# Designed miniproteins, single chains, continued (3): the designs that were tried, part 56

Each design is a single chain, and the fold is of that chain. pLDDT is the mean over its residues in the fold that is shown.

## One batch from the design tools (miniprotein)

Design m10052
Fold by ESMFold2-Fast:
Structure m10052 (fold): chain A 64 residues (1-64)
Amino acid sequence: DPELQAQLTELFSRVPGVPPPAAAELADALVSGDVAAIERLLAAYPATRDLMPQVGELVEAQRA
């Protein structure tokens, strides 16, 4: 879902300390369901964990 991936990339790129490539990689991992990549990126950038409720809202909006 390119629209969801773009929305997630924008969301993560607004987090201080998250480089743009990492924001894009996390967005791709969340869209593709790559659990290992998600876990690695959340461990590397713990601030992104606080955004998981917003990620859930964006995922639900795309499924509705």
Scores: mean pLDDT 79

Design m10053
Fold by ESMFold2-Fast:
Structure m10053 (fold): chain A 62 residues (1-62)
Amino acid sequence: MSEEEWREAEVALHLMQAELARKAGDYETAIEHYERALEIDPDNPVAREGLEEARKQLEEAK
């Protein structure tokens, strides 16, 4: 596989982990995975939107 394909797979994995954590109410873990996805792909819209939503949910859960 190319490095680009590997990067896409890493981003997808982090987005899946973040979404599962968010659905489980573990917003801190969700934030970590969205941030990891953005480190790999800073312009990923799913990661950006997910990060905003997870941060909002964390604030509401405090």
Scores: mean pLDDT 81

Design m10054
Fold by ESMFold2-Fast:
Structure m10054 (fold): chain A 73 residues (1-73)
Amino acid sequence: SSEEIELKKEIKKIYEEFLEALEKSDLSEEEKLKLYKEFKKIGEEAVKAIEEGDLEKAKKLIKEMKEKVEEIK
């Protein structure tokens, strides 16, 4: 379960990085809201995958979350 805890910590860190990237972006409020909703869905699926013990799926979703952060930078 240490890997589960570490993956949940990573998701939390990526959320913080995503919110910081949105705050610093020059995107419209409408575009920011759309990106936030899309990101939240991926994050929710990643947490669910961890809780179901599908760590491989969780890692893939975490990678997608990181890619979403890079799209905003």
Scores: mean pLDDT 86

Design m10055
Fold by ESMFold2-Fast:
Structure m10055 (fold): chain A 70 residues (1-70)
Amino acid sequence: MLEAEILVALGHMYRALGELEASKGNLDEAIKSYEKAIEMYEEAAKLGHKEAPEYIKEAKEKIKKLEEQK
């Protein structure tokens, strides 16, 4: 399912951007990047991607930790 695979890839790119922004101390930008990753993973999950729910959970945990650093 190419469409869901592309959405997961985009989600991973936003996740990587979130990690980069967090490493720079840009916590709000990092959180926004993880939120975009979640949007991509949610769309992939709707298309039947079985691993996307786990990626959503991981990204939500990252956001929680970043919010605690503010």
Scores: mean pLDDT 85

Design m10056
Fold by ESMFold2-Fast:
Structure m10056 (fold): chain A 55 residues (1-55)
Amino acid sequence: MLADIVIETARREAEELLGPEAAEEIERRMRKMLDAGVPLSEVAAEARRWIEERL
């Protein structure tokens, strides 16, 4: 539930700034990291970095 909120927030930001394809990519990347056992806080930080690198 908390992870879904974090992913949805990142998707919305990516879609607004970079478009819908970027939103799909960031969600896929975040879910892959969570599945690999990366802590949610680190996944959220990496998503922020990923978006900022593409601005």
Scores: mean pLDDT 82

Design m10057
Fold by ESMFold2-Fast:
Structure m10057 (fold): chain A 56 residues (1-56)
Amino acid sequence: ATVAEVARAAGVSPATVYRTLRGDPSVSQEARDRVLAAARALGLSEEELLDLARRR
């Protein structure tokens, strides 16, 4: 899976996925929850998401 796939599943931009993973306070709780739900649906852990963000 890629950050782009997580972004598509969550209905957000890839930039929002990166901001969520960095704990950016400008990202709403709703957007954060959508990103995490999409990652779980794709079988990704939070650590795996961070690794994907690093590969970007």
Scores: mean pLDDT 74

Design m10058
Fold by ESMFold2-Fast:
Order: C-alpha cells, then sequence, then structure tokens
Structure m10058 (fold): chain A 105 residues (1-105)
C-alpha cells in the first residue's frame, strides 16, 4: 500500500511531462513502454497482495528490460521528452524494488 502510494505520487508529480513524452513516442518505443507499464502494474498488484518476493522481482526484472530497450531506442531517436518519460517510469520501478528489499529484509 505505502510502496504503491509513493510510486503513484512520483508519477503524478511528473504526469504532464510524462504525457507529453508519451505522445511524442515512436510506435516501437510506445509498445516497449506499454509492456513495461503492464509489468510494473503486475508487480505492484503482487506486492500489495503479499505475494512471494521472487514473483514480484520476476515482473520488475521484465519491466526493467523493456524500459532499458525503450530508453536506448528513444536516445537513438534523440527524443528528449520520450527519454524523460522512460526515465520517470524507471524511477517508479526503482522505488518499488527498493521498498520490496526493505519489506523482506
Amino acid sequence: SEVVKEAVAYMKENQERVEEGYKSLSEEVKKLLEEAEKYLKKAAELLKAGEEKEKVEEYLKKAKEKLEKALELAKKEKNELAVFAIETAKKVAELLVEKLKKEVE
């Protein structure tokens, strides 16, 4: 609950720039980001449900892989707004991972 609230708050603070970045995405980058968002949402749902750490980490790893591919492609395309949107999504993933480690340790 607290972890999900912090991630959502971070997204809200950057919502306008993230939305502008999302609109500027190439179709390929957009699909990678959408896949990453699905994995992050699944990880957050599993974390909220009190599921095993390994299950949460699996989805966070999948999200990170998609975010890294999206970021690399956006940088290659020199799209600064897309880079910002992807880095914001990556920061949300990092917050979820850090809180998960503190909750289980």
Scores: mean pLDDT 74

Design m10059
Fold by ESMFold2-Fast:
Structure m10059 (fold): chain A 94 residues (1-94)
Amino acid sequence: MKKISREEAAKRVRETVEDILRLLEQDGASPEAIERARKAGEELVKAVENGDFDSALKASIELLRIAEEAGLSPETLAKVIGHVLDIIATLLEM
């Protein structure tokens, strides 16, 4: 696989986090769940920009936990899981 720059990885992760936040909002997640997800997403992007893979992975797992606890439909939860796996794949390409 081709390695990608931190800037490219951070851009992809930021776009994927925005997609996750939109899915949470559209599926009626609580404002508290959306706020927690936004904070986890911000920590994730910051960790990627800093090349902190351990913190980025932990933030990705936290984002997934927030989504699982948010009471999403099975279809929306599956899409969020797919996005989190895409984030992890992006981290592995750095």
Scores: mean pLDDT 84

Design m10060
Fold by ESMFold2-Fast:
Structure m10060 (fold): chain A 104 residues (1-104)
Amino acid sequence: DVDKLLKLGGEYFDQGDAAFQAGDYESAVKYYEKAIEYYEKAYKLKPSKETLLALGLAYYNLGKAYEALGDYEKAKEYYQKAADYFEKAGLHTQAEEARKKAEA
């Protein structure tokens, strides 16, 4: 069920955001990775602009969490993945922003 996978992914994404805002970057990473797991499953069942956007946002925030942890190489990797998903979703401005983060 795509809707259930998107809902579960969204719940983990929101928990990731809450952990990030609390400064718990280690927990933020784990929650964003769980969100990505469910969003990837949803995308494989039914590719859509919605699932591409969800993946782009989740990878971008995972990059921010790794950057906050001082893991700049992982941050760059995930910013690049975010850029790829934003580009595929037609979100060229967000893709360019994520690419600049990957190049820093």
Scores: mean pLDDT 91

Design m10061
Fold by ESMFold2-Fast:
Structure m10061 (fold): chain A 96 residues (1-96)
Amino acid sequence: GPARATVTVTVEGAGEEAASAAAVGAREGALAAPGVLGVEVRVEIEGDRATVTTVVTAESPEAARAAAEAAARGAREGAEAAGGKVVGVEIEVEEG
């Protein structure tokens, strides 16, 4: 059945530019994964730290995890291209 994954990526440096690039990368990565039904991305910036939260809904727990991992990779690529650094990644998968 359908599942949800939440990906939390913490980015430091390059401020809003790195945060925005990470969010774009996260969305693009998640949407490229097979079995994805929906993607939501939220960005919170506090000082020199940004938290990019991606929520993926997918056809199965396996599809949700794969999309979450793709979102994390996309976020890292985007952040690093903009001069930021990824200092934390958390992935949680739940069925329902």
Scores: mean pLDDT 87

Design m10062
Fold by ESMFold2-Fast:
Structure m10062 (fold): chain A 56 residues (1-56)
Amino acid sequence: TLEEMIAKLEEDIRHLERLYEELSKSKNPKDQMLAGLYQIVIGSTKLVKERLEKKL
């Protein structure tokens, strides 16, 4: 259902944010670049969630 998809997106966002925190703490330049990519993914996932919530 739509509500189940929203709940799954909330869970996914939470996990992505944890990954971002771990990567952003790394002094490895590759990890820092990957953290930047995760921020973009988090932002787009939040946008999708917002759009789905408006359809409820």
Scores: mean pLDDT 83

Design m10063
Fold by ESMFold2-Fast:
Structure m10063 (fold): chain A 60 residues (1-60)
Amino acid sequence: SHMEEEALKSLPEEDRDFYRELRKLQKEMIEAAQKGDPNKVYELLKKIEELRRRRAARRR
């Protein structure tokens, strides 16, 4: 939500897609944390990092 308020209003469609995927993964991470599943939280953090890495590579 915080990132949504700042980013989505000003970004191109490609960046909106990136932030939509980020938000989805963040929601899954929160759910895993609420269930007390640290291993799944860790896996989701890795997916977020890989998503950010792929975006950076794709832009260049």
Scores: mean pLDDT 73

Design m10064
Fold by ESMFold2-Fast:
Structure m10064 (fold): chain A 97 residues (1-97)
Amino acid sequence: ASPEAVQKAANLITAAGVLVTAADILASEEDKPLIEEVRKHLLEASRAMDAGNYEEARKHIEKARELAEKITNPEARQAVLDAVDSLEKALDLLEAG
């Protein structure tokens, strides 16, 4: 990937972390374990991207999206889905070269 694509991907990954933190603040107690499980998958996706394992990263992003859709608080759910979208965009930028 170009240096510009790498920097843009890094910014999107950082934005995703901020959005997950915001979601945890907005979430009900019942949603918090689900948000923590999403956080773990997004972290594994970021690690896979760093390793150049884009297929593994995509699988973790897909699992994070599936879990995010189960969040009951609508504001927390939207924040987590926005985080997932940011990581997917980062992956697409890195995979495109």
Scores: mean pLDDT 87

Design m10065
Fold by ESMFold2-Fast:
Structure m10065 (fold): chain A 64 residues (1-64)
Amino acid sequence: MDRAAEALEVSLLPHVSVDEARQLAEWYKRNNASSEEVIAVLRSKGLSEDTAKKIARTIESLRA
């Protein structure tokens, strides 16, 4: 779980600010968010569907 949140934060750094990446990683940890929820939140932050799905796949591989 912690590795998935860390991977989410790192994956977001090219797309959002450091503070925003940290807030999204903390949200993910607090809510045990599903891949679908992660995609929806990232899309709401302006990321493309393709980028959001790639990030969601990365964290899903680490949360098993």
Scores: mean pLDDT 77

Design m10066
Fold by ESMFold2-Fast:
Structure m10066 (fold): chain A 70 residues (1-70)
Amino acid sequence: AMSAWDYLALGAELLAEGRYEEAVEYFEKALELDPDYWRAWLALGRALEALGRTDEAAEYFAKARALDPA
């Protein structure tokens, strides 16, 4: 079975290829497995920002910051 890390890694590859909608889907799957995975919230925000969904991106960046222990 795929882990949250595996979905994040695949989503990051898609994001690098400019496949933003597919990247969002994979980051959402990572968060279904681990909703406290702040790196996945951060990655999802970046993908949404690239899609012009800036208000949603801002909310997810805020979630990532709240969950980041550093």
Scores: mean pLDDT 85

Design m10067
Fold by ESMFold2-Fast:
Structure m10067 (fold): chain A 60 residues (1-60)
Amino acid sequence: MVYKALKDQKVGGPAVLKFEKGDILEVLRESSDGKFVEAKSLKTGEVGLVGRDLVEEIEE
C-alpha cells in the first residue's frame, strides 16, 4: 500500500524522509503510536519516517 505526500518535507534528518507534495511513498510499517509511518520514497529510494498527517492513502 502506498501514500501520496500532501505537503513538501524539504528539511530531513537522520530518521526523517525528504519528499515533495505529490510524491508516492511505499509504507513499510507504522510507528507504535500511529503518528508516523516508516516509508520508502519511490522517487529517490530513501527510507525514513513520515508524519501520518502529511500523507494520504492511495494506490499507485
Scores: mean pLDDT 75

Design m10068
Fold by ESMFold2-Fast:
Structure m10068 (fold): chain A 66 residues (1-66)
Amino acid sequence: DEREKKLEEAKEFLRDYAEQVAASKGETPKVTVELIDGDTLRVTLEAGGRTNVREYKVEDVLKAME
């Protein structure tokens, strides 16, 4: 299903970006990306002894990937 493929691509995009940001700061990241409510992706980034949680709309992520 095209929607499922796009969701997986959006999850990979967010994970890669979070890992790149942490790596640029010399941190070893642990990144988790979860689909919530069918339209929201929650990114949990654990790096440098901290945990940060951010949420993005799937549509906004897909638009950023253009």
Scores: mean pLDDT 79

Design m10069
Fold by ESMFold2-Fast:
Structure m10069 (fold): chain A 62 residues (1-62)
Amino acid sequence: EKKKEEEIEKELQAWDRERRTRMNELGAAADKGDQKAADELYREMVTYPRELAKRREELKKK
């Protein structure tokens, strides 16, 4: 299970990069005046730490 944690860390790193890309997409939409996208971006920022922990938990089940 500890060895599995190292694999999870690597997947988490890839997930994190994907997440940043998603946030960039939301930023582009917000630039078009999409308030929904702006609100989503804000929500992503405040929930990020908790979602990171949850994603880690899900990866454990793989």
Scores: mean pLDDT 74

Design m10070
Fold by ESMFold2-Fast:
Structure m10070 (fold): chain A 67 residues (1-67)
Amino acid sequence: SEQKIDDALVRAYLLDPETFGSLSNEQWRQLSEELSKAKTAEEVKEILLSYGFSEEQAELVAEIIFK
C-alpha cells in the first residue's frame, strides 16, 4: 500500500532526519516507487541500503511495510 510506504518513510524521517532528509525530491520519488514494487522484506531492505540507510533503519521500514 502506498499509504503504508508513506507512513514508514515519515516515521523513518522523524527517527533519523539527517539520513532521510539528505535525499532529494527525485530520490524520494524513486525510493517510493521501488518500495511499492518490492515483493519481500528482503527486497525492501536491499533497496534502502542502496540509498544509504543503515541495516537497522532498513529493517524497521521493512517491518512497517510488511506488517
Scores: mean pLDDT 74

Design m10071
Fold by ESMFold2-Fast:
Structure m10071 (fold): chain A 55 residues (1-55)
Amino acid sequence: MSAEEAAQAARGAVEAARALGLPEEVIQRAEDYARKAEETGDVAAARRASALAGG
């Protein structure tokens, strides 16, 4: 998976978490990791965002 694809998947996971009404603290943590992946290309950060948002 490319860094860009991983970041896009993480962003999608955060949006899905918001739509499902997950707790604000979970969404905030997932958002932080997704942003890090978008800014730095960190695939591990993208994976953490997706895991926090429920996959």
Scores: mean pLDDT 79

Design m10072
Fold by ESMFold2-Fast:
Structure m10072 (fold): chain A 59 residues (1-59)
Amino acid sequence: SAAEEEKKRKIAELEEMKAKLVAFIDQKFSENEELRQQRIQELEELVKDAIAALEKKIG
């Protein structure tokens, strides 16, 4: 359906943005591996929650 296609498109956009932000975090926190890993995990959880919210809106 059109709604399912829109959802897939939004999820793909979020995944692309996540990849770019992960690369940015790797560069900015290169001197602190623990902080870098924590920030990446926080970002991954935020994106996961955003995707789950999109899934819930359509049922």
Scores: mean pLDDT 80

Design m10073
Fold by ESMFold2-Fast:
Structure m10073 (fold): chain A 65 residues (1-65)
Amino acid sequence: STEDLLNELRQLLTEELGNEVLANTAVEELKKLLDEKELRELKKNIEDGKVDAKEASQELIEKKL
């Protein structure tokens, strides 16, 4: 489900960023921008090391998109 996917992304980003508040903010922004398929693809790309989670999260927070 989308809820399970968002919870898994929150956990993954908390581990990558070392900050749960930043991870929660990034997940809230991702929820507004991406559908379930795009969220699943992003999670896989982070897990595969194709996307730097810290850099991507900082960019999303700064843009407030």
Scores: mean pLDDT 74

Design m10074
Fold by ESMFold2-Fast:
Structure m10074 (fold): chain A 75 residues (1-75)
Amino acid sequence: SEAEELLERARELIDKAEELLKQGKYDEAMKLAEEAVKLALEAMRLGADVAEATGLVIRAIGIQIDAGLKSGKPP
């Protein structure tokens, strides 16, 4: 379903953002994490598993906070 496809895309973006975060690419990691939140929330709106979508949102927000603190930008 479209909801499942959006969850898969959100998961892929989070995995990439975590990799970028490890590389010190904080701005790029933050942008991908922001996009992942949007996709996960849209997936939830379309009927995706709420627990899975919520888990992805939490991970993405964690990346945004970590990247923001390390880059000197507000989270």
Scores: mean pLDDT 85

Design m10075
Fold by ESMFold2-Fast:
Order: sequence, then C-alpha cells, then structure tokens
Structure m10075 (fold): chain A 78 residues (1-78)
Amino acid sequence: LNEELKKFIDILKKDIEELKKLIKNPSEEFKEAYEEFLKLIEEAEKKTFKSREELEETLKELTAKGRELGEIAAKDLE
C-alpha cells in the first residue's frame, strides 16, 4: 500500500515540477498552493495505511490538490 503511494507521489511531484518550469513568473496564489501541496505530500508520507480504502482516500485528496494547482497554473498562463 505505502509503496503504491510513494510511486504515485513521485510521479505527481515530477508532473508538478514540469508544470512549474512552464511558468516563468508564478503568481503568489500558485506559490501558496504549491506549498500546501508539498505539506499534504509530507503528511501522506508519514501515514501508515491500514487499508486500501484509506490509501484511495489519500490518493483522491492528493489528486484533487494537484488538479487545483494545475487550474491556478493555467490561469497564470492566461
């Protein structure tokens, strides 16, 4: 379970870093969301998952935050 989360986090971190490179001058909103995203990842990495359901809930939360960050980035590119 935790190994699946680690692989997912590694992929997500890579995608977000690539996104960050596309924005030469990120907004304060993007920077704040990025810091929140990193904190959420740190909290997830510290968790011991008792079931696949707990893992899936965490993955959904991380995905939702990543999506929010992507939407802010898209707005910064407008």
Scores: mean pLDDT 75

Design m10076
Fold by ESMFold2-Fast:
Structure m10076 (fold): chain A 55 residues (1-55)
Amino acid sequence: SMKEEAKRKVIEAANAALEGDFEKAEEILEEVVKEGALSRETAERVLESARRQAE
């Protein structure tokens, strides 16, 4: 389903951010937002959370 696919991509983005690859994480989240499966606000919160955990 589209929801399962979006969830998998969000997990992939989070893993990329944990590896320090914020560029890849941002690209994946932007794709999910463009597909309409995730709000831009939620994507911003995911990136912010990953940045805080990388500190």
Scores: mean pLDDT 77

Design m10077
Fold by ESMFold2-Fast:
Structure m10077 (fold): chain A 60 residues (1-60)
Amino acid sequence: MEKAIEEISKYTSKEEAEKIVEAFVSGNTEEAAKLIREVGKREGVDAAQEISKALIDAVE
């Protein structure tokens, strides 16, 4: 999950990246989606898409 936090932190704070990853891996997908949407509102839709991609890529 370190790679996902690193990639996500390019678009938001490291603290927010850690919260997004924690929500996703704990199965709280609704909370993860909410946090990603909030980043998309601040940083744009491209940031939200890259965050979602980083999470999917980290599911190994």
Scores: mean pLDDT 80

Design m10078
Fold by ESMFold2-Fast:
Structure m10078 (fold): chain A 87 residues (1-87)
Amino acid sequence: SIDEEARELLSVELSSPEELASVLPTELEIYEQLLNDPKSNLRPLVPHLLQKSLLLLQQHPDFAAENAPLVARAQALLERAQQLTPD
């Protein structure tokens, strides 16, 4: 299930931007699927997980610039995730 794939991904401690860039496309796909499932127990965690990934990229601005399309996709997904959480 997508929740099992997300849990597996969340168990990996990403400390480098290179590691993040290699997994982020898959993470974004999983997060997008979680946001489309209102019954997912992991859905409320998506904004926090996206913020964590974006914070790591922000700490490495040259790397973020080289991966601008990926950063833009993550930012767009974060905005959507925040809109889906109740204020």
Scores: mean pLDDT 72

Design m10079
Fold by ESMFold2-Fast:
Structure m10079 (fold): chain A 91 residues (1-91)
Amino acid sequence: SELSELTRELQLELLERVVEAAKTEGRGLNLEVFQAEFRKYTTPSLEERQEAMRRAVEVGIENGTLTEEQLKELLAAYEEAQKYLAELEAE
């Protein structure tokens, strides 16, 4: 939405950083890379962080910045990252 255009841009940058970090490290996209990027995220709520990642993935698909293989890896890592964030909120 127009009210969240800047947030969408930041979410895209986060997604691009996660993908590029994984490629640069030669490890593929994994939970550890996602956890590191989530720690840099300043959103105060778990729900907002989860929603940001979901939207970033969707936008990456729409813009064609992700391959199908990268998408599958991102979705798997995202689900694991959601569990990690939930554990942080519980502590």
Scores: mean pLDDT 57

Design m10080
Fold by ESMFold2-Fast:
Structure m10080 (fold): chain A 57 residues (1-57)
Amino acid sequence: IDEVVAAYQAYQAAPPEDRVAAAQRLLEATFAAMERALEQGISGAEFAKLLQEALNK
C-alpha cells in the first residue's frame, strides 16, 4: 500500500512530460500490491478499501 501511495504522489507531482512514466509506475505498484494482498488472504474488496483509505488521507 505505501508503495502505491508514494507512486500516486509522484504521479501528481510529475511534470506533463513525465506523467506517462509515472502512471506506468503507479499501475505496476498497484498490481504488485494487489497480488501480494491476495496471496496473504486479503480479498479484492478489502484491498480496494485499504487503498481508498490510504489515498484519501
Scores: mean pLDDT 74

Design m10081
Fold by ESMFold2-Fast:
Structure m10081 (fold): chain A 95 residues (1-95)
Amino acid sequence: MKAVELIKKAAELLIKKIEEYIKTNELSEEEKKLAEEALKELKEIKENAEKVVKEIKEKEGLNDEEALKLAEAMALAASASGPEALAEAQAIAEE
């Protein structure tokens, strides 16, 4: 699997999901801030995907699928409200 391609696609899909969530839901100031931070980080990951994938795989020993799941967990955590959604994001990150 191409980790760079996967991370770019994951970031793009997560950016779209967060942007759609912001448009369709009335978010608190805290939730908006978290979503904006997640979008900023995901856009940075997308632009520097080659460096991000290399760094993560080298330091954490992650494969392409694990790197994708981590990106998904980050986006979910940033967009989520309440402890249940955070628990779901953590479960994805731990897989």
Scores: mean pLDDT 63

Design m10082
Fold by ESMFold2-Fast:
Structure m10082 (fold): chain A 87 residues (1-87)
Amino acid sequence: SESAVLAVAAQMNLIAAEVAKEMGDRETARQAYEGAFGNALRLAELGDYETAKKILEQASKGLRELGDTQGAERAEKAYKEVKEKIK
């Protein structure tokens, strides 16, 4: 399904972001977290709120650790909105 493909893409982006962060490549890590964020938003549009929530939690934390305050705040806002959809 499209949701399954997006979930895999998001996981690949999160892994790429963590590897780039460990290597000190902040910009590559930021772009990969942004990619995961985009995948999560699309998953939420498709109604897969549980998977989207988990991805947004990881992306927001990663962006905070990189010092990308604006990116982290966007992901945190999306996380809260998605969390409210689960119940």
Scores: mean pLDDT 88

Design m10083
Fold by ESMFold2-Fast:
Structure m10083 (fold): chain A 63 residues (1-63)
Amino acid sequence: ERDRVLAEARKYDEQGHYRQAAQLVVGYGTRHGLDDESILALAKEAGLSDETMAAVRGLLAGS
């Protein structure tokens, strides 16, 4: 599941759909009990853009 979600997030990120990419990663992390720091590390390790990383931080701050 992890590799599928990250591959899908990278596709959205490449297409400029930063919010959708961020929602996939945050949704995965929250569903699997990851803390905010671990979710951010996962997104960074996946090679997501700075724009998607900003969207991830925004979603985590709003939850």
Scores: mean pLDDT 81

Design m10084
Fold by ESMFold2-Fast:
Structure m10084 (fold): chain A 58 residues (1-58)
Amino acid sequence: PLAPVTSQEDAARAVADALNRIGDALDEGIEKAKEAREAGASEEEARKLIREGLEKGA
């Protein structure tokens, strides 16, 4: 096997972890946006909730 000169495995793991965190934050934001939309919030308000979820999770 070729020995990696840099920590390619660590880099790949960091990317996977970041993607998982982004995914979880996105799901949370989407749920909050759905609740807000059911309460009569606008699409713009729903988008803000999704963005806030991502910023909190990432």
Scores: mean pLDDT 74

Design m10085
Fold by ESMFold2-Fast:
Structure m10085 (fold): chain A 100 residues (1-100)
Amino acid sequence: MEERLKELEKLAKEGDAEAAYELGELYYELQRFEEAAEAYKRAIELDPKNVKAWYNLGLVYERLGKYEEAAEAYKKAVELDPENKEAKANYEKALKKIEE
């Protein structure tokens, strides 16, 4: 596990968007949510149209209780894929957490 993390961290630093996304998924599975958020932000920096990275960043921010950041990430996922009903629903739920 640690060797896989180091490999993905190196590849993500070298500009591999897919490695950055996988690193985020692995940190999420390990419940290391701050590190997952950083990895997904790296994936988005390298590939801003990665809908799944934006959506998963929203999920990570919800786990961290950062509902404003979660809403922003989900909004980007919806803007890139307007037919993604799950991202839209989670965006509206995150907004309710802020307003209510």
Scores: mean pLDDT 86

Design m10086
Fold by ESMFold2-Fast:
Order: C-alpha cells, then structure tokens, then sequence
Structure m10086 (fold): chain A 68 residues (1-68)
C-alpha cells in the first residue's frame, strides 16, 4: 500500500511539471502511474489500480497535446 501511494504521489508531482510543458516529466508521470497500477493489481487493490490507470491515461492525453 505505502509503495503504491508513494508512486502515485511522485507521479502527480511529475504530472504537475508536465502541465508546465516539461515533456520528460509528463513521460515520467505516465511510467510512475503505470507502475503504481501494476503494483496495486498485484496486491488486490482493484479500486486503486483503476484510479492509477485512469491518471496514466490522462497524462498520456497531455503528452499527445504537448507533442503536437
């Protein structure tokens, strides 16, 4: 649980930098949210995994906007 929360927190911090135009930070946010979702699934935290997957998709949408 703590590791999933840590990854989620780091991902949100990276996402905030991505919102400021930092493409590398946005890419890191996607990676961190995906890792948090995978770990949450392995631990049976289905709701947490779903939330982390949704956050990763939102950051991926931002990345498409930043690259276009």
Amino acid sequence: MEEVQRLGREAREAYEKGLEGDIEAAERAVELFRRAAELARQQGLDTTALVMEHEAEEVERLLRELKE
Scores: mean pLDDT 82

Design m10087
Fold by ESMFold2-Fast:
Structure m10087 (fold): chain A 91 residues (1-91)
Amino acid sequence: MKVLEELLGSPDADAKPESVEEVLRAKLPEDVVEVEVLSIHGSSVLAEATFGEGEDREVYFIAAQLKGIDKETGEVEDVEFLLRGKLTVKP
């Protein structure tokens, strides 16, 4: 069934990756250095946020729910963080 292939496959993302990154940056602390959107699937997003530089660099994995996606522009109004976890476990 084509409907199942669209649910299991990678459909056209309703959200613009650039808009998702901007909203994530707005919700993260101002000392965030980089935000990388890893994947968008419907209203769900996986991303990484980087803080600091060199040996002080910390990377956090983010799972979030997108809110208020504009159907014409793909712009996202808000995001809800579901999970934030540190990826680097260096002492």
Scores: mean pLDDT 68

Design m10088
Fold by ESMFold2-Fast:
Structure m10088 (fold): chain A 79 residues (1-79)
Amino acid sequence: MKEKILEESEFSMLVMAAVVALRTGDTGLAVDYLEKAASLPSADKEELKALLREVARAAEAQGDREAAERARRLLEELE
């Protein structure tokens, strides 16, 4: 069996954790999970880019400059 199934499960779990963190207002934690998800070879770049845009907006609204800059930097790397 291909290791890809385990990697896809890990990606899905990290994305779900990032969405939960974003919904609870923890933009720094959301970026941490998305950075981990982006390091996986099975990463869905379009899904990550969509979530990173949401995190950047939420971080800017909260005044979390570090999380906003980290999200924007990761977005540039995924392009």
Scores: mean pLDDT 79

Design m10089
Fold by ESMFold2-Fast:
Parts: sequence; C-alpha cells; structure tokens
Structure m10089 (fold): chain A 50 residues (1-50)
Amino acid sequence: MEEEREKALKPLRDFYKTMIKNAKKIDPELAKEMEEFYKKVQEREEKIRS
C-alpha cells in the first residue's frame, strides 16, 4: 500500500525539490518558505503513519 503511494508521489516530490533549488537562485526568501512548507508536509505524513 505505501509503495504505491510512494511511487505516485515521488515525481511530485522530485519536482517540488527542483523548484526549491531553482527558487534559491531567484528568490532565497521564497525558497526558504517552500522548504519549511515541505518539512511540515513530511512531519504530517510521519504522524499519519503512526
């Protein structure tokens, strides 16, 4: 079950990480906000798995 979800979400996560890297070159402040948002999403995913 988790494997199917991981495969579906991996391209989306990879894309988001790429956007953050690109944003750092253009707007470091926005990139930091995007990283914080991504971290919060990961924390929520961990709580749901518990």
Scores: mean pLDDT 73

